# Designed miniproteins, single chains, part 70

Each design is a single chain, and the fold is of that chain. pLDDT is the mean over its residues in the fold that is shown.

## One batch from the design tools (miniprotein)

Design m2579
Fold by ESMFold2-Fast:
Structure m2579 (fold): chain A 69 residues (1-69)
Amino acid sequence: MKELEEKKKKYKELLENFLRKVEEITGRKFSEEERKEMIEITLKNFLEAGVSIEEFEELLKKIIEDIEE
């Protein structure tokens, strides 16, 4: 369904941006394999839990803020 695919796309984009920011802030580099696994696991878990895109985005923002502090 278009709705579900659109949400999956947004989750993936948010996760990719999140991982990029974490790497920039911490100086750690994730392998391509690690990124793919993390994205797939997180996406699966969040879709199963029924977490909204807004809740997911807020969680990622808080984590980034904590790391930057």
Scores: mean pLDDT 76

Design m2580
Fold by ESMFold2-Fast:
Structure m2580 (fold): chain A 92 residues (1-92)
Amino acid sequence: GSLAAQGLIQAADAAVDDGGTVSYTVSGDTLTLTIKNAGDKAKQAAQQAAKAAEKAGATATLQEDGDTVTLTVSGLSPTALTAVALHIIGLQ
C-alpha cells in the first residue's frame, strides 16, 4: 500500500485522538492536511507522516504554528488521495 497515504491517515487519527480537528484540501496530486488544536501525539504523527511520504517518493512540507499543523504532500496517486480524503471525511 501507499506509505504516504498510511502516514496521512495515521496523522489524522492521532489529531482526533488528541482532541484536535482535521481538514484537508486537494489540488492536483497534492493533499494538504490541516490539524487544529494539535497535541504532542498529533505533531509526532505528522512528522512521521512527512517521513513516510518522502520514503514513498512523494514531497512533504510540514509547518507548525503553535497548535496548528499543516502537512502538504505532493506526488500522491489518485487512489492514495481518495483513501486519505474519505478517511478524513469519516472523522468529521
Scores: mean pLDDT 85

Design m2581
Fold by ESMFold2-Fast:
Structure m2581 (fold): chain A 60 residues (1-60)
Amino acid sequence: MKTFTTTIPDPNKLIALALSLLGELPDATITIDGATVTVTVPDDPALIAAAEQLLAQFAS
């Protein structure tokens, strides 16, 4: 499994990211603690790429 962690200070962006993750990666493990989002996906290159793309979009 591959784990990604990012911090989204904007609550609206955090909600948007969470909804996007639920829609695109329904089988991923998603943990939200305040402004910190942790996503764990299977070792599938396509799922890893999708998670990286979503996190990069919301966490710069």
Scores: mean pLDDT 78

Design m2582
Fold by ESMFold2-Fast:
Structure m2582 (fold): chain A 70 residues (1-70)
Amino acid sequence: MEEETRRLLAELVKETALSLGISPEQAEELADRLLAGEPLKAVVEQVARASGKSPRTVTRRLRELARERA
């Protein structure tokens, strides 16, 4: 995966986590896991656990934020 694409996904994950009430510190840790090569699915599941939401809800929010950037 291109470095730019990984950075954009990491920023998107961070914004998604923050929008769901996760602390800036935890949001940065989640983004860093994606940058370290962890699968997006695993990171989404971590965001779901930390926010008390389902993985489906997190994925939907992430898609919404991605569309806003397009």
Scores: mean pLDDT 80

Design m2583
Fold by ESMFold2-Fast:
Structure m2583 (fold): chain A 114 residues (1-114)
Amino acid sequence: SMEELRKLVLETIGQFNAIADEVIALSEAKDAAAGAEIAAIVQETNERLAELLAQMRAAKTEEELKEIALEMIELMEEAYERIRAIALANGDAEAVALVDEALEYLREKKKELE
């Protein structure tokens, strides 16, 4: 249903920001510049997610909502891949592990949209 799809998207964004906050904290503790780079990616991603959320509010069909939800998941996946590369380069094994778990969560959510 459209209601279930909206709930899935909002819960997924909530998880993205929770993981992002934890990764930023870990990265800043090791390298302030790396933490700032990750924070910038998260901000850019949330700005684009906000635009897609506005489109979701205007959506009138489950198919349209599903397409927007997939675009949002792909945007978060791209953000995690960028964050992972920074954490890996910085030797932050804990941040890399958190991002890998978050990427698996997104892959599962993407499958629910089939």
Scores: mean pLDDT 89

Design m2584
Fold by ESMFold2-Fast:
Structure m2584 (fold): chain A 62 residues (1-62)
Amino acid sequence: SKEEKIKELKLEIEILEGLIGIYEGVIKLIGEENSKDLLEKIKELEEKIKKLEEEIKKIEEK
């Protein structure tokens, strides 16, 4: 159903936000200068979250 799909997308966002938190924790331990790859991964995850939020909005508008 439409409601189940929205719940699934919201859960995916929550998982991705959790992963960002883990990467931010690692960056704090090793320093930003040693974390260029992790900073790039965080940006990729933020872009994925944005796309998922846009998908939820499109579903809610129908």
Scores: mean pLDDT 85

Design m2585
Fold by ESMFold2-Fast:
Structure m2585 (fold): chain A 67 residues (1-67)
Amino acid sequence: VIEEIKRYAVTLLLQGKYGLAMAAIEAANLLKQGKPDEAIRLVREVAEETGYPEEGEKIVSLIEKAA
C-alpha cells in the first residue's frame, strides 16, 4: 500500500505535478512513522495550493487504506 502511494507519486512527477508528487513521498514517510493524520493534512494542503484536489483525494484514499 505504501508502494502504491510511491508509484502514484512517480505518475505525478511524469505529469509535471512536482509539488503534489513530493507531498505524496513525504506522506509515505509519515505513514512509516505512524502519523497518518499528519500525512493526510500535508497532502490536502499541497493539493489545494497546487490546484489538484482530485489527485490529492486519491492520495488520501491510499493513505487511509495503508493506516
Scores: mean pLDDT 82

Design m2586
Fold by ESMFold2-Fast:
Structure m2586 (fold): chain A 65 residues (1-65)
Amino acid sequence: SAEEYFEKGKELYKEGRYFEAAGEYGKAIALDPDYAEAWRNLGEALEKIGQTKSAEALYRRAEEL
């Protein structure tokens, strides 16, 4: 489920595995595009790997949901 991908992303993020966390958050969003927390957390993961402009767009998306 989307929630299962989201939880996996959170565990990877806690481990500092930001690229892999972003991948799992992306899978959560693919299953549930209205999952605001997944959009927010994807932004945080992208910010950690230096993709700040992409993160800003994802934060705006989360706020609109």
Scores: mean pLDDT 87

Design m2587
Fold by ESMFold2-Fast:
Structure m2587 (fold): chain A 60 residues (1-60)
Amino acid sequence: MPPLTEKEEKAKKAIEELLEKNPNPTLEELKEIAEKHGLSFETMREVYAIVVSERLLKEA
């Protein structure tokens, strides 16, 4: 995978923390993370997919 920007890495960390507290986050919660970190919703969805994929591999 291409390396994430610093902004995307911070958003990734926030998404990981959200999933630790709530495994079924709402689209609104994900949108708030995107807005807080200055990401487009599309970029945030890509980061979210990376986090979910990594968690599935660790929990397998």
Scores: mean pLDDT 76

Design m2588
Fold by ESMFold2-Fast:
Structure m2588 (fold): chain A 72 residues (1-72)
Amino acid sequence: SEAGLRRLLEEAERGIRRAVEAGDLERAKQIMEDAKALMRQLLPTAPEERLEAAERRLEEFYREGAKRWLES
């Protein structure tokens, strides 16, 4: 469902942010990859375009967080 996808994205983004703030970029990347896999597992009938958009959102969130940490 759309609500389920949104909840998963928001939970993943919170996890990524906390890991980045702790300086654990490996954990942040793992949370992102786990969230992508979980999205496809829990939403197997979701349109591919929505899953791809959600994956790109998480990838961008991770990249921006990692960049900020590396440049600080």
Scores: mean pLDDT 84

Design m2589
Fold by ESMFold2-Fast:
Structure m2589 (fold): chain A 92 residues (1-92)
Amino acid sequence: EAEELLKEGLELAEEATKLAEEAAEAYKAGDYEKAAELARKAAELGRRAGELLAEAYRLQGDEEMAEEIRRGTELAAEAALKQAEAAEEKAK
């Protein structure tokens, strides 16, 4: 059901947000290797969350919201990947 997809998507989005915050803290602490790892994992979970949330809204007939979530999730994942790349360069 759409409600189950919403619940799973929101849980993954919460985990992705937590990992992104931990990545930022690791970067501030100079642990660039850990920051890169956490940022990449945040991007992966964020994308998965977006897929589930977009499908949930599509099943409820809200195609416009589904597309908006898909687009927003892709932009957020790209930002997280750029953060990971910056941390990886610092780790060298």
Scores: mean pLDDT 83

Design m2590
Fold by ESMFold2-Fast:
Structure m2590 (fold): chain A 56 residues (1-56)
Amino acid sequence: MMPKNKEELVEEAYNLIRAVGPGVAREYVRQLGKELGLSEEEIEEVFDEAYERYLK
């Protein structure tokens, strides 16, 4: 699913981490975040939030 905002990108990142692992998911999240117009800092925040959810 193509995320429409930062919140949806967090959910998509969580699903990607579960499907392909955090290393591969990081690259996909970076590309999706750039397409949404997010900064590198915002993309890192999104991935960190999704990864923290994955570890719980």
Scores: mean pLDDT 81

Design m2591
Fold by ESMFold2-Fast:
Structure m2591 (fold): chain A 94 residues (1-94)
Amino acid sequence: SEKKIKEAEKTVLEIIETQDTSEEAIKKYIEAVSLLLEEEILKNNELPLSKEEIRKISKKVAEKFLKAVLGELSDEEAEELRKLIEEGKYEKLL
C-alpha cells in the first residue's frame, strides 16, 4: 500500500528527529524500516533473493540502523553498515 509506505517514512523520520527510545517507538521503527527496504529491493528486481530472504534482510538492516541511531554501534561498525547498504550487499547483513 502506497499509504502504508508514506506512513512508514514519516514514522522513521519522527523517531530519528525525536530520538524516541521507547519500546513502542523501537518496534515501529524496525517495522517501518523493514517495510521501506523490502519495497525498494522488490522494485529493483535485480537481486537473486526470495521474498522471504528480502524480509529477513530488511529486518536485520532495520535492527542495525536502530543500534546506530542509539549510539550502540562503534564508528567502524556504523561505517561498515553504510558501505554494505550503498554497495547493495544486503546479503552480507545476514
Scores: mean pLDDT 65

Design m2592
Fold by ESMFold2-Fast:
Structure m2592 (fold): chain A 65 residues (1-65)
Amino acid sequence: AAAVEAVRQAGQQRINDAITEGKKLADEAEKKYGKQEASIVRGETLAKVQRIQAETDAQVAALEA
């Protein structure tokens, strides 16, 4: 259904945006504070992506219930 496709598309866009912003923040953190701080920022980005994926999956499941 169109609603499920729209939710999946929106979720993927949120993930893409989070990855793009996270890469920029990690690169800036590495330049300013070094590789250890960049690794922390990358971990935060991974956690955010996982959250968005879980929210998207839950919305799709609710629409298909």
Scores: mean pLDDT 84

Design m2593
Fold by ESMFold2-Fast:
Structure m2593 (fold): chain A 56 residues (1-56)
Amino acid sequence: GPALEKEIEELERKAVRAALEGNGEEAARYVQKVFELLGKPELGKKRAEEVKAIYG
């Protein structure tokens, strides 16, 4: 619903900001949370590892 969509958008903005600031670990946590909320925790874990490799 709208509340979940807003939470996901906020988490995605925080992930992008953290990545741009060189906080790969923090960016990865936000990315993982987004995929957990979307019902895709395994994909979220893989994507979080990629974010850490690029930005951490």
Scores: mean pLDDT 86

Design m2594
Fold by ESMFold2-Fast:
Structure m2594 (fold): chain A 56 residues (1-56)
Amino acid sequence: SAMEEKIKRLLEGAKKALESGDPVLLRVARHELERFLSEHEDEELKKLLEEIQKKL
């Protein structure tokens, strides 16, 4: 589904940002995850957001 593909892209983007440690990628991933999680619940994405926030 379109939702599953969206979640997959968010997971991939967040993981790439965390692996790179690039502050620009981390901030982009944070903004995308915060926007998605404001309207949807996803425990995996929430955990990734917490990890990204700790790196910034």
Scores: mean pLDDT 85

Design m2596
Fold by ESMFold2-Fast:
Structure m2596 (fold): chain A 76 residues (1-76)
Amino acid sequence: MEERRREAEELTERGREALRAGDYETAAKLFEEAVRLDPENMEAWEGLWRAYLALGDVERARAVAAEAQAVYKALK
């Protein structure tokens, strides 16, 4: 759905702004919403992984990386 993809892109942009500002908790929430709306948005998955690493949550970061890789392989 194009509307969901557009909203995911907007959330991904806002998440990247939060990462640049050092607001990692807000960035994680924005990227979580973005991947829920568009699970094929690899930029949002990368942002979520970076946000969790910045928060020190290595276990969630690993889970996100594994899920993103599985989605990427399914798109091949």
Scores: mean pLDDT 84

Design m2597
Fold by ESMFold2-Fast:
Structure m2597 (fold): chain A 55 residues (1-55)
Amino acid sequence: TDIEAVAEELGITPEEARAYILHYAKGLSLEEVAKELGISVATVRRYLDRVRAAI
């Protein structure tokens, strides 16, 4: 899957799309996604909100 192409089509960043995949497709918790991406849980929630609004 070309995550960059999908993110561009939806108007989101590739990092936002990656957070969504890690949580919903891979089953990682918000805390695990935050650790994997090196960001806060609050930022993960913001990324997921943006992806859900774009879908």
Scores: mean pLDDT 81

Design m2598
Fold by ESMFold2-Fast:
Structure m2598 (fold): chain A 72 residues (1-72)
Amino acid sequence: SKDELEEAKKKLIELIKKSETIEEIVLGAAGAIYLSGAWFELSLGKEEEAEKLFKLAKETIEKLEKLIEEKK
């Protein structure tokens, strides 16, 4: 849903603000690309394609979060 996309966007922005390495920056950019793609496909009524892109966005966001947390 759009609410889930907005929550994922909020989480991604906070992780991007904490990103310090090139790897973290690249993962943040990839997450943004997948998330914007999901929003775009959803706006066209392509729910299946939006779901696939949102899944990739979530996986990328989780990978970024784990990478940042491993340095604590």
Scores: mean pLDDT 85

Design m2599
Fold by ESMFold2-Fast:
Structure m2599 (fold): chain A 66 residues (1-66)
Amino acid sequence: SKIERQAAAQYTATALLAIGGYLDGTISEEEYEAIVERLREALEIEDPEEQLKALEELLDEVVALT
């Protein structure tokens, strides 16, 4: 579905930005660990719309860190 594809895209983008920022020193270890935990928590959200919203909000926060 469109929502599932958007959630997968947001998750992937967030994960790539987070690991990239961590490896280049822009994101601290504490920030990286917090992002990984929030990504894990988002995957536990059963409602597809709420999951997408959580992932969109997390991506915006990670973009602001980089």
Scores: mean pLDDT 85

Design m2600
Fold by ESMFold2-Fast:
Structure m2600 (fold): chain A 70 residues (1-70)
Amino acid sequence: PSSVPEAELLLSFGNMYVALGKIFESRGDIELAKEEYEKAIELYEEALKLEPSKEIEENLKEAKKRLEEL
């Protein structure tokens, strides 16, 4: 089997999309920032379904808050 848990991979991809969203937000590219945060939220929600984790839940809450503040 894969050495990396699926939930951990989804968390990593979600974190990447949050980082991209922050970059677009800092440049004023609001629509691109929204797209990246929405992708991150989707990935974090999938990760939580596979493995409940405080880290994933906290990152999901941050991504949702950032999307709401745009």
Scores: mean pLDDT 83

Design m2603
Fold by ESMFold2-Fast:
Structure m2603 (fold): chain A 88 residues (1-88)
Amino acid sequence: MEEALRKAEEIAPELLERVRELAERARELWDRGDLEGAVRALREAAEALEEAARIAEEEGHLEAAEVLRRAAERARRLAEQLEERARE
């Protein structure tokens, strides 16, 4: 996993920086009770991860693409859980 993440940073450093920023933003919004904002930030992070995975796959880095897609899936699942909570 370490080599795949390092490769992802080499391929799409701007997208991974955006993911980091969005994950931090989601945490801040969650802490403030802004669950809707946290959901939006997590969904944007998932989209950035999927874009990074697409770039990695196109460049032949299939292991990095797989790791990034799984990260995007986890971010989406977390967003769905928070969205359900925000409706309450």
Scores: mean pLDDT 79

Design m2604
Fold by ESMFold2-Fast:
Structure m2604 (fold): chain A 113 residues (1-113)
Amino acid sequence: MEAGSAAANAAYAALPPEARDALRSLLARYGEPVFEAAKEAALAAGLSEAEAEAVAHDAVTRFADRAILRLAELTKVRPLEEAVRAVEAAAPALAAEAVAEAVARAKAGVPLA
């Protein structure tokens, strides 16, 4: 299995500049909220403060990967403006999925990169 971040980096590089700008704006808006939500969820799950901070960083990376891959897939079948709107509408769900996955992996003792 290939690492998700490698696939996301390749997908990001293939996006037109306008798509990359829209994505950069989205990631700037969601970075801090995703970080704080993941840290809070990890602490609530009984992880240490250091582990919670690692989970928060992992969740932000997972959110970025999910958003990039979703936009790349949608731009193959939809106009760019419609694809961007669809990713923005999906962002809260992608953020929740990224937080849940990061916390679940940490609780299972899976090393974070």
Scores: mean pLDDT 83

Design m2605
Fold by ESMFold2-Fast:
Structure m2605 (fold): chain A 78 residues (1-78)
Amino acid sequence: DAHRARGEAAAREGERLEREAREALKQGDVSTAIAHLEEAVRAYEEAARAYAAAGDLDSWRRLAQKAEEVRRRLQELK
């Protein structure tokens, strides 16, 4: 299923971007961390939409929740 594969790829990209944001924060680079977290939100939202299209409601909810968690973290950094 192309939708499921897209969801997996986008979720993996979101996780990579969160790791890069954490490394940026460890180095004190808040602006780079914000940029990576903004990209992570978009990646998780893409993953959620792809899983919804695939009919995987459990993965859709999980990725939608991850996007909201990252969005809240972004508001705390701004």
Scores: mean pLDDT 88

Design m2606
Fold by ESMFold2-Fast:
Structure m2606 (fold): chain A 69 residues (1-69)
Amino acid sequence: LEEAYKYLSEEQKQVVRLTADALRRIGDVIDKVLAENPDEKDIKKLAELAKEELEKINKEMLEEIKAAE
């Protein structure tokens, strides 16, 4: 990864950094949903809850960006 990263253009490096950050944040959301729903064993329902949390965070971020502009 780091060797491949050195080969990338500056724009591609930014995309890789943003993708890595997004994946880390997705992991944090999944961990939070699992921690808040420890008795829920339906994987489909857990996936739906994780998706809703991600959509909420994305919407809040977009509203903050619009408010800052």
Scores: mean pLDDT 67

Design m2607
Fold by ESMFold2-Fast:
Structure m2607 (fold): chain A 87 residues (1-87)
Amino acid sequence: SDERKVAQLTTALAIILASGEVERAVELLREYAKSKDPVKRKAAVEAAMIMAKSGYVEEAVEILELASKSEDPEVSELAKKELEKLK
């Protein structure tokens, strides 16, 4: 299912972040947030929330701002909601 694929991608991104490859994680999340693939867009928002909880708030805000511009209302609404929590 797409939900399972989102969870799988989110887990992979969380592993990259945990390994200390923060810049690589940010690069992948920028790509995923702008993707036409809804699975990649949702994974970017989920991983950005994990990034914020790990202390990388400025990087998470950047990714969530990109996602908030999405034409996909599920993605843009979730990103906007999470941005309000990080103000």
Scores: mean pLDDT 82

Design m2608
Fold by ESMFold2-Fast:
Structure m2608 (fold): chain A 61 residues (1-61)
Amino acid sequence: KKEEAEKLIEEADKAIQAGNFDEAVELYRRAGDLLEEADPKDVKGHARVIGRILRAIGEGL
């Protein structure tokens, strides 16, 4: 499941490059859910996903 979350993060990064910021935010959100299921104690992993969501929102403005 953690590997699946990493794949969603990569897809979200590609969506940003394509200008699909709404899709990127949704993909990062799903990745965060999967990370919590795989390792709820992974504070650094959760923080990384949140940071990427905030960046995607900023770039969409």
Scores: mean pLDDT 70

Design m2609
Fold by ESMFold2-Fast:
Structure m2609 (fold): chain A 88 residues (1-88)
Amino acid sequence: LEEELRELAEATGDEELRELILEAARAAREAGRAAAAGDLEAAEEHARRAEELARRALELAAGLSPEQQEAAKRALLLAVGIAAREAA
């Protein structure tokens, strides 16, 4: 998941979009880890941060090509998968 997400983020060809996607994935991973540890308040805070970063990434991607938008959306979907895996 992490490697595929990184490759999709790089495939967007936009440095700011890549950074936003990677930051969103990091926040999502921390949300999952906090949930696994039983810290639901910290998990929600990290999840809200991930949502904010994902929203910013999608807003930036909306100004790019359809292929770049698809890569960004796929990368962010993998971030959800990472959070779910870490929460288990």
Scores: mean pLDDT 86

Design m2610
Fold by ESMFold2-Fast:
Structure m2610 (fold): chain A 64 residues (1-64)
Amino acid sequence: MKEEIEKFRKEVKEKLKKMGLSDFAADNAAIAFEILAREKGIDYAKKNLPKIVEVAKNIDKIRS
């Protein structure tokens, strides 16, 4: 369970970095994904990934 969430968390961070987000924004998105996955399950977290990405983009916009 924990290992599966960690694996997908790393994949989310990697994907967001490939999209051009900073390490800081990608880390924050990965943390949000992990929290949702632990509370609601991995499928729910994946379904909400677009919202997590928008928040991460806003973090980058403020910090860039």
Scores: mean pLDDT 77

Design m2611
Fold by ESMFold2-Fast:
Structure m2611 (fold): chain A 99 residues (1-99)
Amino acid sequence: MDEEKKEELVKLISLVAERAVEVLEKEGVDTSEVEELAKKVIEAIKKSKSISNEQALKIISQAFAILAAIQSLELGSLSAEEAKERIIESLKKMLETVE
């Protein structure tokens, strides 16, 4: 991946993490771990020499998994605690993909 694609991945993760924090805070759930993990993922992407197309697709798929967890929470099919756990797991998978 070139620098432009890294910038787009950072924007995607920032938007998805901000949405997750907003929705979880509305449910009264502590978001500190989500915020710290999102920050670590963004910094890892910025510090990486290159990101392959395969790595980028894995990161994008995890971003969609976070959005799906948020939607499930908003529809009442998932608890706030379960949504938080899924979001944290997806962020950890993003971090593993870049490391």
Scores: mean pLDDT 85

Design m2612
Fold by ESMFold2-Fast:
Structure m2612 (fold): chain A 66 residues (1-66)
Amino acid sequence: SSDAQKGYALGKEAGRLAREGRYEEAAELFRQASKHYEAAGDLRTAKHMRKQAEEALEEAKRLKEE
């Protein structure tokens, strides 16, 4: 579906941003990817995207408090 394709593209871009250390931006795109996978009925991948968003946000928080 279009939602699954958009979720994939957003998740891929979020992964790239996370590798570049841009964790707040990565977290936002992982959250958006999760919503698209949820709309596509892929609840397992949506949950994994939410977990990746949480982890990216924790890394962003850690870097601000170092």
Scores: mean pLDDT 88

Design m2613
Fold by ESMFold2-Fast:
Structure m2613 (fold): chain A 82 residues (1-82)
Amino acid sequence: MEEKIEKLIKELEEYVQDRFDRLTAQLKAIRGELSEEEKRDLETVRNALEKQLKAMKEYIKKNPEFAESFYKTFKKALDSFY
């Protein structure tokens, strides 16, 4: 159980970081240099994702019996997008 919870948390953290990195890279590819306003918008998105990640971690910690089921569902969802 512990190892599966740790793997889920790690995958959530890596997923959030990867998605943010891809968004940043795509915007730079389209625009070249990001404006100050675009940088602020990216920071807003990052903060929102961080809050969501914190909520998900808290849910997993409070509901460890559902962690494995959530992990399987989340991994399947991730695999469908890559």
Scores: mean pLDDT 71

Design m2614
Fold by ESMFold2-Fast:
Structure m2614 (fold): chain A 62 residues (1-62)
Amino acid sequence: GPEKEEIIKELVEKFGISEEAARKILELVEKYGFRISPATISRETGISQETAHKAILYLKSK
């Protein structure tokens, strides 16, 4: 929905990642929750573990 597309855009702008990577992060967090490791997100999206960790913290703060 509109809220999901807004979050994807925020992740792209805030972390300099692709829209595809941002969408995959949301998919993984929706499926596995915030306990998902940054290493798993990094492997699935190609972004750094540091960026993955910051993205998880950002989503958790909402």
Scores: mean pLDDT 84

Design m2615
Fold by ESMFold2-Fast:
Structure m2615 (fold): chain A 81 residues (1-81)
Amino acid sequence: MIEELAARADELVREAQRAFEAGDYETAIELYREARELLERMKELVEETEKDPELKQQLLEGLERQIKGLEEKIAEAEAKL
């Protein structure tokens, strides 16, 4: 379910933020990457299950924006290494 994937991604982001705050940038990067993979899985499910083309595009754009945000956080953590 998309809701379950979203909840897991949120949990991973929270754990990654705690690792980042603790100076554990390697763990933060790993957890952000795992969250990104879940968002990519959500995009795949939206592509397969959403029948309304306009709603599908809006949902995919939202997920792409979230993925970009995670990529920026990964880059920030990498810059701290």
Scores: mean pLDDT 85

